# Ledger of designs, part 29: designed miniproteins, single chains, continued (5)

Each design is a single chain, and the fold is of that chain. pLDDT is the mean over its residues in the fold that is shown.

## One batch from the design tools (miniprotein)

Design m17047
Fold by ESMFold2-Fast:
Order: C-alpha cells, then structure tokens, then sequence
Structure m17047 (fold): chain A 65 residues (1-65)
C-alpha cells in the first residue's frame, strides 16, 4: 500500500495550476481511515508546490471529516 504522503506528491505532479484530478483526490480520501491519516494528508498537502493541490485536498478532507 502506498503512503498518503506519496499520493499527495503524485497529486502535486498531476495537478494543473488550479486543481488536481478528482480521481487522485478520491484515491487519497479512500486511504483516510482516521483523524491521524487526515492530519498527515493535510500536512503533506501544505508542502505541495501548487495552491490548487493544497486547496482541493484540504477541502476534501475537511468535508469528509
């Protein structure tokens, strides 16, 4: 199984300047099973180079929780 951090990195690489592909977001969300997983995903998202990746992933995680 890939780590959440690795999937967030993959999302950053696949992103356009404004957003990340929905399929990648859905994959990240499917791996989040606990609050700790969500916190790790949010922290990894904050380290991405694209504002779109940060905003989309953080928003999706908060909506799921």
Amino acid sequence: MEKIEELVKKADEAANPFSVPQEVIDEILSLIKSKEDAEKAIEAARKTSHPGVRNEIIKAIKKKL
Scores: mean pLDDT 69

Design m17048
Fold by ESMFold2-Fast:
Structure m17048 (fold): chain A 70 residues (1-70)
Amino acid sequence: SEIEELIKKAEKAIKEGNYEKAVEYLTKALKLALEKKDLEAIDRIVLLSQKLNEEARKKLEKKVEELEKK
C-alpha cells in the first residue's frame, strides 16, 4: 500500500539521519492513514516519530495539528 511505502521510506530516512525527509514521509503517511481510519498505521507512524530528533519531532507535531483542524 502507499502507506506502507511511505512508512518504509520514513524508516530509511531516519536510519540515514535525514530527519527532514522522515518528517515529510511520516506526514504524508499520517494524512493517508487518517483518511482511511487505519489505526494500526497511525500507531506505527507515532512509534517512528519517537525516533526523530527534537527539532524534527516539533515540525511533525505542527503538521499533525494542521491536519486535525480540518
Scores: mean pLDDT 79

Design m17049
Fold by ESMFold2-Fast:
Structure m17049 (fold): chain A 81 residues (1-81)
Amino acid sequence: EEEIKVLEEIIKKDPNNATAWRNLGLAYLQRGEYEKAKEAFEKALKLSDDPNDPVLLQGLADVYEKLGETEKAKELREKAA
């Protein structure tokens, strides 16, 4: 909870901070907030200088799998490998 609040404050000051968006996605994923995790990871991927970041792609794949988007999850897992 505190972690999410800190990340939200970072994003409020710098909305293009890809690392903060990635960490927010991970925090939401750990809490089972899959829709919020998806939005945060997608934002992080769009802003990232590394579109093949394995942590980002694996996190987003886990979220897609939890949301029943199995084909998207599979594509991202292959891209992360």
Scores: mean pLDDT 80

Design m17050
Fold by ESMFold2-Fast:
Structure m17050 (fold): chain A 62 residues (1-62)
Amino acid sequence: SMEELARKALERMSELLKKSMELGVEGIKYAATSVSTGSKEDLEKAGEYNRKSRELDEEALK
């Protein structure tokens, strides 16, 4: 039914947004560590997590 399709679409969107948020938090943690340590590797990881977070956020809105 249309109601079931809508519910499943909302559930999918919710799960993608939740995962996006989790990845964003990890990115913030790596960014904070890179500021304290000067680690380029941690800064690169922060960038990777931020990119993945944005990709999932964009996918959720499709």
Scores: mean pLDDT 85

Design m17051
Fold by ESMFold2-Fast:
Structure m17051 (fold): chain A 97 residues (1-97)
Amino acid sequence: SAEELLKRAEELLRRARELIREAVRALSEGDYDRAIELAERAIRLAREALKLAKEAYKISKDPELQEKARKLILEAEILEGIALLVLGVAKLLKRKA
């Protein structure tokens, strides 16, 4: 159902946010390999959440579920962008170390 897809997307985005926080922490500690691994995992989760939220939007006829899907789509795109930035910075700093 659309509700199940949105619940799964929301859980994936919660995990992606945690991975981004841990990646930024690893980056601040100079652990670039850990930051890269965590950022790559966050990108995968954000992309999966985006697919689920888009599918929920397509199959739903409920305006409230469509609005929730739109918000999760936007959040997934933002989190993917942040994780890609963290990944880029971690790779750059690893080459300079």
Scores: mean pLDDT 90

Design m17052
Fold by ESMFold2-Fast:
Structure m17052 (fold): chain A 65 residues (1-65)
Amino acid sequence: SARDELVAFLRELGFSDETIERILALIEEGRGHLAAPLLVREGASDEQLRQAGALGRRLIEELGL
């Protein structure tokens, strides 16, 4: 699923489980646009932000949002 792919991607990049859970909650609440600042705080590069954004969009589509 898109959710599992996003979780796996963020874990491989070394983001904390707490940050990953907050990102998922924001997406599920229709507030996925607020996830990027959390990733930046954890040191995400522009390339990593683009990749996470693509996976996040797939998750939004999967959730029917």
Scores: mean pLDDT 80

Design m17054
Fold by ESMFold2-Fast:
Structure m17054 (fold): chain A 63 residues (1-63)
Amino acid sequence: KKSLVVLSEEELKKIKNKEELEEQLKKVEELLKLAKEKNVPQSSIDELERLKKLLEEKLKKLK
């Protein structure tokens, strides 16, 4: 899907392109900001923070 509003850890593992990882990281950061502002359940916030960490780890592994 082109909007990529929600993504799973499995889909994150498929992303090898640095530019795509940077795009996903930006989207996750925007979703985290919105989730915190809208008092979304803590479990959802925790999942978004986990996705952010996975994206940052992947970016660090890409030279």
Scores: mean pLDDT 70

Design m17055
Fold by ESMFold2-Fast:
Structure m17055 (fold): chain A 57 residues (1-57)
Amino acid sequence: LTEEEKKLLEELVENSALFRHAREDYKKDPEKFLDSLGEIMGGNGRLVLKKLMELKK
């Protein structure tokens, strides 16, 4: 994960009610957390993260 990707995930985990309970999973392994996110959102976790980064800018 890049530093920008890590910051975005940290913001989502800490500030989003949807991801608040996933905070522990993110802290254990950010890569596995992205894989799980991809499964929940019906796609590739890396692609989802890329789209979120684009929206933030």
Scores: mean pLDDT 64

Design m17056
Fold by ESMFold2-Fast:
Structure m17056 (fold): chain A 58 residues (1-58)
Amino acid sequence: MVYPSEEYRRTELLLRTQLSFRPEDEFLRELLERFRAGEISVEEALELARKHLEEFYK
């Protein structure tokens, strides 16, 4: 994409940052790839990431 929305770019950056701190986290890696592939929305990606982080890192 030449001009991705700011919300999309920010969401991708957040997912990349979380994965960089947790490189072995298969769920975060798959979530980022699904998000990049357009399989999930910004809202879905953020909710799934939030739920995962609360579940495993609370």
Scores: mean pLDDT 77

Design m17057
Fold by ESMFold2-Fast:
Structure m17057 (fold): chain A 71 residues (1-71)
Amino acid sequence: MREKIEQEAQDALALMSVAAGLAVGDPEGAAERAIELYERGIASKEVLEKAVELLEEAGALEEAERLREFL
């Protein structure tokens, strides 16, 4: 299924973008990026769920809660 493979690739790129934001010490920007990609239909709900986990692991609890509002 082309749509599934394409979505998996987009989700992987979206998660890499979020992880990069966290790596440079910008959890707020990482959260905003995850929301933007989800609202634009580029990232799936699974990306938001994984982004919440990444934010919680980084100690960005407020940003993680913000993402949960979209779940």
Scores: mean pLDDT 78

Design m17058
Fold by ESMFold2-Fast:
Structure m17058 (fold): chain A 98 residues (1-98)
Amino acid sequence: AFSKGIRLSVSITARTPERSRQLALELAEEMSKLPEVKIVRVEDSGVVEFATKDEKTMERVVELAVEHARRRPEVTALTVARYSENGVAELLHELRFP
C-alpha cells in the first residue's frame, strides 16, 4: 500500500555510532505508532528509512523527530531527506544542536 507514497529518511547523529543507532531505533518505534507511516528499515548508521502517505503525515513525522532529538542532549544533528521518483535525495531539514 505504501510503494507509491513519499519515501523519506531521518538521520540522527549522536556522540557515538552505537548511540545514534539506539536513538534511531527508539525514533522508529515512535514513528511506527503514527497512522500512514511505514518503517522500511533502520540502518546501523542511525538512519530510519520510511514512507508516508502524504506531506501532512511527513510534517507530523518531522515534528516528532525534532522533539525526539531536542529531548536528548547527546544528539548533535538531525537530517530529513525526501527521495524523488528517480531516487535522488533532497534535503528537507538539517538541524544542528550545540
Scores: mean pLDDT 81

Design m17059
Fold by ESMFold2-Fast:
Structure m17059 (fold): chain A 116 residues (1-116)
Amino acid sequence: MRETQIEAVRALAAEGVRNADYRLDEAQVEELLENTRAAAEDAGLDPERVEELTRRLLEENGYRAATIFAVLDEEGRVRAVHAGDEAGAAEAVALAREAIEAGRPWAATLAGPLPP
């Protein structure tokens, strides 16, 4: 079970990197924020904090499409990662692995359907 979840995390992070050449428009950003908030709530994370962190990450990364990962850390803090490059993907996998192994909440959200 845990190994299967970690494999899914790696696949989602890789998909974020593949999509990262695409720039999200305003409507796509709002859809991603809504989806990230919903995924956070379903996973038992603070949805307001996840939305705040996701908005900041999108701004810092030029609104590039990516997979957004959110986890609860060892100190009970919400952390989020923009998996749109190799470094972000590696950080997301490491954080999600730690959460999965500890039985802590985590979520991953892909940008909405992207045009071809």
Scores: mean pLDDT 84

Design m17061
Fold by ESMFold2-Fast:
Structure m17061 (fold): chain A 56 residues (1-56)
Amino acid sequence: MEEEIIERLKKAGYSEEQAKAAVEAAKTDPVTAAIAIRELEKLGDLEAARLLRSLL
C-alpha cells in the first residue's frame, strides 16, 4: 500500500522524498498529510489524494 502511494506521487511529479514524507505525515502528522492531499487535488490527481486520505 505505501509503495503504491509513493509510486503514484512520483508519477504525479513529486520527488521520492516528498512522497515518503506524505506517507509518514499520514501516520504521524495529519497537518502535513492534509497539505499533501490538497496539492494532489490541485494537480488534478484525485486518485493519489484518495489513497493518501485512506491512510488517515
Scores: mean pLDDT 72

Design m17062
Fold by ESMFold2-Fast:
Structure m17062 (fold): chain A 79 residues (1-79)
Amino acid sequence: SQDQQQQLMLQNVQRAQKTIDEVYEKAKKEVGEETGKKAKEEMSKVLDETPMLTDEQAEEAIKKGIEAGKKVVEEEKKK
């Protein structure tokens, strides 16, 4: 049971990181590498600050991360 829970937690972290990487790649193509890097940094910060011990927590972390990255992109687009 514990090994299974540990594996699920690892998978949650990996899924969140993959989602953030996908958002970064799209932002990089749409708004350039510099803005994409800023978005990725903010998204990664959210993942680091949010515990992903359960699927529900991982989903919450992903949503917060995407929203943070989206905010960076929108702020840069205003220029």
Scores: mean pLDDT 77

Design m17063
Fold by ESMFold2-Fast:
Structure m17063 (fold): chain A 75 residues (1-75)
Amino acid sequence: KEEELKKKIEELMKKLKLSKEQQEKIFEAAKKVGYERVLEFLEYLVKQGKDGSTFDGMTVEQIIRLIEEFERRKK
């Protein structure tokens, strides 16, 4: 359910130490491409030891492209 996915995304954003601006952009991306896709991408970043610097200076469209690139490379 959407609320459960949103809560999981919030916990992952906390682990990644995202700024408020970065968190807003992540939720905008989730609204456009779906919460599950964003959740899987953030889980991957946490496992790789990444942080909020991954999203520095990125637009919502750039974040969406990064998610799509992640999905292509996972194959």
Scores: mean pLDDT 82

Design m17064
Fold by ESMFold2-Fast:
Structure m17064 (fold): chain A 60 residues (1-60)
Amino acid sequence: DFRKRLEEEVNDAMALMEAAIARLIGASAEELRALLERVRRENPTAERGMAALEELIARL
């Protein structure tokens, strides 16, 4: 389904944008972990966004 694939891509792009914003505002490790858990619950197909958040947490 094209619409479902497009929705999944948009959700992943949004998760990546949230990760970039969190980095810019200097979010704490605790805040980044909370964001990662929220993305896992709400956007389980946002694999790129989740990977970006996990990498940011690992570097803190």
Scores: mean pLDDT 73

Design m17065
Fold by ESMFold2-Fast:
Structure m17065 (fold): chain A 71 residues (1-71)
Amino acid sequence: SLEFYKRLEEAGAYVTAGDYEKAVDILEQLAKEAKTPLEKSAVAVAIRAFIEKHKDNEELVKRLQEILDKL
């Protein structure tokens, strides 16, 4: 659980740094590893925030939406 949320914070740091590929890779991994409703919700909230700020990046939005659809 602690490691899960540490990785989620790391994904957010990569978004802030503009390293979107690293952020997406972490979010995709966390979406696969999420076990509890809280973990799934945390990943979904992070992905939706990422989409909201980057709507002009169609490739990024598409990839993020695919991760959301698998949660």
Scores: mean pLDDT 86

Design m17066
Fold by ESMFold2-Fast:
Structure m17066 (fold): chain A 119 residues (1-119)
Amino acid sequence: MEEQKIIEEINKLIDEGKLDEAMVLAERYAREGKLSVEQVAEIALKIGEKLGMLTPELKERIRRLVEQAKAAGVRLTPYQLMLAALRGLSLEEARQIRVTGIEEVDGVKELVIETPPPP
């Protein structure tokens, strides 16, 4: 019951064009273990579509990472999944992407992100 309300809240933010707020909320709930890998993938795809970033190649990389994560029993956050797909990273490299905190800039909450150096 709580998971459905979480997804509805995130989807409302995405539909309102509040993509940064939606990503912050989705990252928090994913880190708390309240989102499945499939729900994480759905959120990442919706945000990517709203940003105009979804290419066939990006969709295929997201699909592949989701299948690998499910097979390995690994949890990914929406930001880890999206950034790994954009950069062509492995599942192991995706797991090394860290959101270090949330900062408030001009009244807007933004993610503070620490990523591994590019290969």
Scores: mean pLDDT 74

Design m17067
Fold by ESMFold2-Fast:
Structure m17067 (fold): chain A 58 residues (1-58)
Amino acid sequence: DEKIRKLLEEILGVSPVNLDDDFYSLGGDSNKLTVLEKRLKEELGITLPNSVYFDGYL
């Protein structure tokens, strides 16, 4: 969770970020979403579908 939160803060350029915050409401876009998915996979071994961000899962 802390690593995911930090990745969101780095990619979105905002702090603090709550995991309950909507990715797009924090200024995320398709390019940043792609970077987030890539970094989650490479650094944490996690893959998330785009629908998770639309539902405000993070």
Scores: mean pLDDT 66

Design m17068
Fold by ESMFold2-Fast:
Formats: sequence, structure tokens, C-alpha cells
Structure m17068 (fold): chain A 60 residues (1-60)
Amino acid sequence: SFEDLVKELEKLIEEIGKIDPELAELYRKQYDLVVSTGNPDALANLLRDMRDRLRELKQK
């Protein structure tokens, strides 16, 4: 589960980076911090935030 969350977060950072590379860099820093703490709740929250942001970025 934790590894699955990590893989999904990495994929989302890559997709966000295709649209907004500066935002992706900020998410990458947050991801690195959260992954280093091993907190699955923080990873799940970050995943949700990144999914919502990617959806927003794909809209006009």
C-alpha cells in the first residue's frame, strides 16, 4: 500500500510537470519530505491534493 501510494505520487508529479514544472518541483519537495517520514496518512492527503490540482490544470 505505501509503495503503491509512492508510485502513484511519482506518476502525478510527472504529469503535473508536463503542464506546470515549477508546481511539480514544489510537490516533489513535499513528496520527498513526506516519504522520508513514512507517514501513510500524509502520503494519502498529498495524493488527493495532487489529483485535484492535476484535474484543475487540465481544465481551461
Scores: mean pLDDT 82

Design m17069
Fold by ESMFold2-Fast:
Formats: structure tokens, sequence, C-alpha cells
Structure m17069 (fold): chain A 58 residues (1-58)
């Protein structure tokens, strides 16, 4: 649980950072990189949760 929650929290923070980079700074490269990192962390969290028998929707 702890590890899964940490990964999901980091993914959410990266998504918010990416949105801010896009909207406030118009930095498309940073927004894209942060968004992709967030997706990778969310996918890793889902895989880890499934191995532990925890139902997580991403």
Amino acid sequence: MEEVEKLLKEAEELEKEGVRALVEQHDFDTARALGEKAKELAKKAKELAEKQGIKVEL
C-alpha cells in the first residue's frame, strides 16, 4: 500500500506540474516529459497493486 500510494501521489504531482508548465509557461517539451513520467509512475503503481491483490483503477 505505502509504495503504491507514493507512486500515485508522485504521478499526480507530475501531471499537475505538466499542466502548469503548459498553461502558465507554454513549455510544451516540459509538459510532455512530465506527463509521460506521470503515466509511467501510474502504470508502475497499478502493476505493483495488482501483484499485491489491491484493486486500483488508472
Scores: mean pLDDT 75

Design m17070
Fold by ESMFold2-Fast:
Structure m17070 (fold): chain A 72 residues (1-72)
Amino acid sequence: GEEMAKKAEEYAEKAEEAAKAGDAEKAAEYAKKAARAAVEAGPGEDLTRAIGYAIRAIGAAVEAGLKTGKPP
């Protein structure tokens, strides 16, 4: 639970860094990893936190894609 939630947070941070750098493809890869970590977090509070981080990572990837004109 907690370990996967922390992984989702790490991937969300990396997705945001990639998005800030204008790398939509890299942001999308980290968003995929964050989503996977959220699925692996299991039920309960850790899952809720991990889903939050996955949404944040996906948002960063989408934002980068919109700025670059390339789909993530």
Scores: mean pLDDT 76

Design m17071
Fold by ESMFold2-Fast:
Order: sequence, then structure tokens, then C-alpha cells
Structure m17071 (fold): chain A 65 residues (1-65)
Amino acid sequence: SAIEFQLQILLDKGIISQEEYDELLKLIKEKKYEEALNLLRELLKKKGFSDEQIDSIIEELKKAL
């Protein structure tokens, strides 16, 4: 799916780990999209991304839903 492809890009760029990718993918497969996007926001904040960078990434993923 388009959302799985976007998560793979984040993994390939080293933005998220394999373990984080697996957890996000599990939520996406369960159709828990809001939970997945909220988890991704939390992970990106912990990694030092700005609110503007996080919003940009999340909006791109929402377009893939």
C-alpha cells in the first residue's frame, strides 16, 4: 500500500528503526491509522525533529491513506 511504502522510506533513510517500523506497520494493518500516526509523531519528537518537520511527514503519510 502507499502508506507502507512511505513508512519504508522513513526506515531506509534511518529516520525510524526496524522495530519502530514493525510496530507502525502492525497498527496500519489493523486499520488503527490514528494510533499509528500518533505513535509516529511521538517517535519523531523523541528523535529531535521540529514540530514543522513532524507535521510535514505526517501530512505526507495522511495523503497515502
Scores: mean pLDDT 87

Design m17072
Fold by ESMFold2-Fast:
Structure m17072 (fold): chain A 74 residues (1-74)
Amino acid sequence: MSVEELVEEMKRFVEEKSKELSEEDRKILYEQLEKAIKGIEAMKKAGVPEEVLKNLALMEKQELEEFIEKLLKK
């Protein structure tokens, strides 16, 4: 799976889960998604290899999943 595909999965996952959240929590979730995407793009611009970017994207996806779980628990 490419970095672009992982980013698209993260976007779809956030969009799907945001339907279960309050408007305020959705805003926080989208801010976290934007930070993750910006981080990946900054590293890509810095010349980080695709395999490293792919691992970073997977870690960011796991962080978002944990963040959503915390929002749903509260």
Scores: mean pLDDT 80

Design m17073
Fold by ESMFold2-Fast:
Structure m17073 (fold): chain A 93 residues (1-93)
Amino acid sequence: MTVDQVQRMIDGLITRVRQRVEDPVRRSVIVGLLNRSIWTVTRTQQGQISPDDAIQTLQSIRSRGVNLLRDDPDLRQEFQDLMDRSISLVRSI
């Protein structure tokens, strides 16, 4: 998996969050978490963040996003899978 592939997957999930999450505050927080996750992956690839620090950040994002998406199990699963893939990518750097 490449950073560009993770970016495309995040953009797709942001679109689904905007369509399916009706609460504007919850929607904004989830979109912010997704944007932070790609920023973390990109900065790790650039050598600006250690992989260990990036993994801790992505694990925190995963836990928060899963909790915020508890009412939509399909979106929750997509979010969880994307965070797990992002963590695996960072571990390979």
Scores: mean pLDDT 87

Design m17074
Fold by ESMFold2-Fast:
Structure m17074 (fold): chain A 75 residues (1-75)
Amino acid sequence: SSLEEAYKELDKLLEYVKKNEDEKMVKNFEKAVEKIKEKLETSNENERKLLVDIAEGLVLMIEGVKKIIEEHEKK
């Protein structure tokens, strides 16, 4: 179902953050994921598909920012 797919992508995003980021980032994403999951139960299929796309995009953004930070820390 579209709800299960959206939940799976949110869980993947949160696992990615947990493996790659510090406590503050993890806490912020846990709060965001929890809030989104509450609203997701009453969402339509288009909203769920958009969330999947956003979650995928957020992973790419985090990876991009992390690369910038790593390049700065190589000094």
Scores: mean pLDDT 75

Design m17075
Fold by ESMFold2-Fast:
Structure m17075 (fold): chain A 87 residues (1-87)
Amino acid sequence: SGKEGEEALLNEDYEKAIEYYEKEPEENAEAWANLAKALIELKKYEEAVEYAQKALELDPENETARANLAIALEELGKYEEAEEIRK
């Protein structure tokens, strides 16, 4: 479902959003893209890169995952990699 994870993100409860997404292991690109967003807000940029990449493996055209991957890479100082993702 992932609805509880989405509700936690809307409430800016990022730790709770991560807990809900981890408990619902259905392969859903949007859920993993949203998990990456929660990780960015908690400044867990390396994990955010991992989940954004997993989301793109499921759906290469997922704009939420691409945007979050680029943001996480920039926060890690990987500007060239981030620019390539944004193209």
Scores: mean pLDDT 80

Design m17076
Fold by ESMFold2-Fast:
Structure m17076 (fold): chain A 68 residues (1-68)
Amino acid sequence: SAAEKLREIAEELSKDPRFKAELVGDDTLVVTQTGSITDLIGLALRLIGDYPEFEVSIEGNTLTIRAK
């Protein structure tokens, strides 16, 4: 399910000190970077390629991934 995939992404990102990931409900994952916006952009491009079923957006220093 989308919720299971988002939880797996959150758990993987929690191991990377460059990011803080938070699940909001069962359809949305919010990621903030702890250093560089370039790291967040790189993550967004990877997620767009790997998970075309999700909508990925960046607003300021925050990346949001949500189920369509």
Scores: mean pLDDT 81

Design m17077
Fold by ESMFold2-Fast:
Structure m17077 (fold): chain A 85 residues (1-85)
Amino acid sequence: LEEKIKELEEKIKADPKDAEAWHELGEAYLELGDYEKAIEYYEKAIELAGEDDAGAWFNLARALYKLGKKEEAKEYVLKAQEALE
């Protein structure tokens, strides 16, 4: 996991607009239990890829739920469902 994070950070240094690399960093930090960093990286992925990244919205909601921000998490679940339509 730490090795994967390092590889993704190197990818982002080479191409800071690689939305997929930002998304994968968010997933890695979510798995690591660093929910605040996961949120930051998913927000960057959404900014670069646009609001149609339903996966990023769902994972953002999951991270918020883990932090106890249940109302915010529900809002992002709705955004994820909207992105699928």
Scores: mean pLDDT 77

Design m17078
Fold by ESMFold2-Fast:
Structure m17078 (fold): chain A 71 residues (1-71)
Amino acid sequence: SLKDELLRLIGEIIRLIGEIEDIDLERERLKKEGKLTKEKEEELEKKKKELEEERKRLLERAKEIEEELNK
């Protein structure tokens, strides 16, 4: 059902939020340790961007399902 799909998407969005936060924490840890190289910064920012784009796609789908359920 659309409701089951929405609940699954919410769970996936929460997981992605956690993964994005883990990247920010890793970046801060490496910065504090003096180990944050330009290449590592670029790698982490690329991964974060990919996860943020995935989160955006899931949020758009969740919005579509919410609109259908509220008809």
Scores: mean pLDDT 86

Design m17079
Fold by ESMFold2-Fast:
Structure m17079 (fold): chain A 77 residues (1-77)
Amino acid sequence: HMEEAVALALAVPGVRRAWASRTRFGDLIVIEADSLEAAQAAVEALRAHPGFPDAVLILYGETEEGAVAVVLLPRRE
């Protein structure tokens, strides 16, 4: 589950790093990208994927070298 989400985010052009953190509410996917547009594209790819129908955007943040996005994949099972 988490590994597939991280792999999907990393496949998006302009994404430099992605990793997952397990929480009580599900898996947080953190995405570091070269631009806000690349971060948004990675979030859209996760939300469009049939394996992640309940993906929730938590935040976008601009950084010195690009952008960060955080997505929650709620725990269903």
Scores: mean pLDDT 78

Design m17080
Fold by ESMFold2-Fast:
Structure m17080 (fold): chain A 112 residues (1-112)
Amino acid sequence: MKSLEEIYEEIKKLFEEAKQAAAAGDRDGFLDTVARIRELAYEAIEKALQISTDPEVKKLVEELRREIDRVSQLAVELATAPADQWPSIVARLLEEMDRLLELLEKLVEKIK
């Protein structure tokens, strides 16, 4: 199983891939990358809870779960939206994924 730091670095790489897919107008590639980020974010939560009993870590995990839920809702919107709405939904998804990365960075720092 990957370390929390390795999971964080993988999510950062996937976020760059998501930005590239967005710039290319590749909705399916973007959605695939978002799904992979979501799966790794859940793995990061499970890993953090296995290695830390810190109340602040639990608080960050709850904030991460809320961000994953927001990303999931926006991904469903993107999958069902007409093409003229894709740029605005993609922009919102990128903002929520940036917040998710900020929370993951804080989680990694708390566990070190």
Scores: mean pLDDT 86

Design m17081
Fold by ESMFold2-Fast:
Order: structure tokens, then C-alpha cells, then sequence
Structure m17081 (fold): chain A 65 residues (1-65)
């Protein structure tokens, strides 16, 4: 089956948890690093990450992207 080793939805949630615990700048930096490593999933990971943040955190993360 064409199931990727990386689940972008789970990756996005992990980044959202990191942003909640360590701050939006840490989450944004981790998103950029993952996007460079897995560019084919960068958009899906970004969408899952932003969808898992509250409105204030999402706004701050988007300002860092």
C-alpha cells in the first residue's frame, strides 16, 4: 500500500504540541526543518500543524513563516 512512513497529520500534531509547550517560534522552526527533510509532505504537515493550533498561536506561527 502507498502509505508513507511519515504521517503528515501526526507530524503536524506533534509540532502543534511543541509550539504549545515551547512557544510558536520553536514550532515554526521545527516545521521549516521537517519541510526541508520531506518537501513532498511539507504542505500537508503545515496544514495539520496550523489546524491543531488555537487562533492566537496560529497567528503567531503564521507571522514566523
Amino acid sequence: MAVPDIDPEKAGKVLAQLAKERGPEKGAAALKGLGERVPQYAEAIKEAFLASLDEELRKKVESLL
Scores: mean pLDDT 77

Design m17082
Fold by ESMFold2-Fast:
Structure m17082 (fold): chain A 72 residues (1-72)
Amino acid sequence: KVKELLEQAREAVKKGDIKKALEVAREAVEEAGERAEGARFALRLAEEAYKAGDNEKAGGYAIGAVEAAGSV
């Protein structure tokens, strides 16, 4: 499940679809639950970067959030 979400997040970032990458990251964090503190932190950084217009950082943090969710 997380492997599929990670692949989707990476593909979305590659296409420049940062909104999709954030949606995938949110899904991964929700599935990981309360034990996903690191993943939630990465997701927050991704959302902040996206609001600031920094799509490169937003994409990187979104992928990081999915990876962190998979480590829980």
Scores: mean pLDDT 79

Design m17083
Fold by ESMFold2-Fast:
Structure m17083 (fold): chain A 82 residues (1-82)
Amino acid sequence: DLPSIEELAEALARKLGVEPDAEISVEEAKKVLKELITNPEMLKYALEKLEELMKKLGRTETITVRELAEVLHEAMEKYLIN
């Protein structure tokens, strides 16, 4: 089964050398998604969900690692059936 949002947040935090609630730039978040997602349609979906989340949060420059994990989890649920 898919990893949880919490498990993804911890994995991403370790990859980036920060805490799960640390802020990262939108550019870093997009770079991480591009590195982790090989399916072009899944990547497009994840990038759209990142933009939607940032708009809802009223943020333009940064997102937390946990919020990035939420975006990645949503993309994985949509595109990873097995």
Scores: mean pLDDT 84

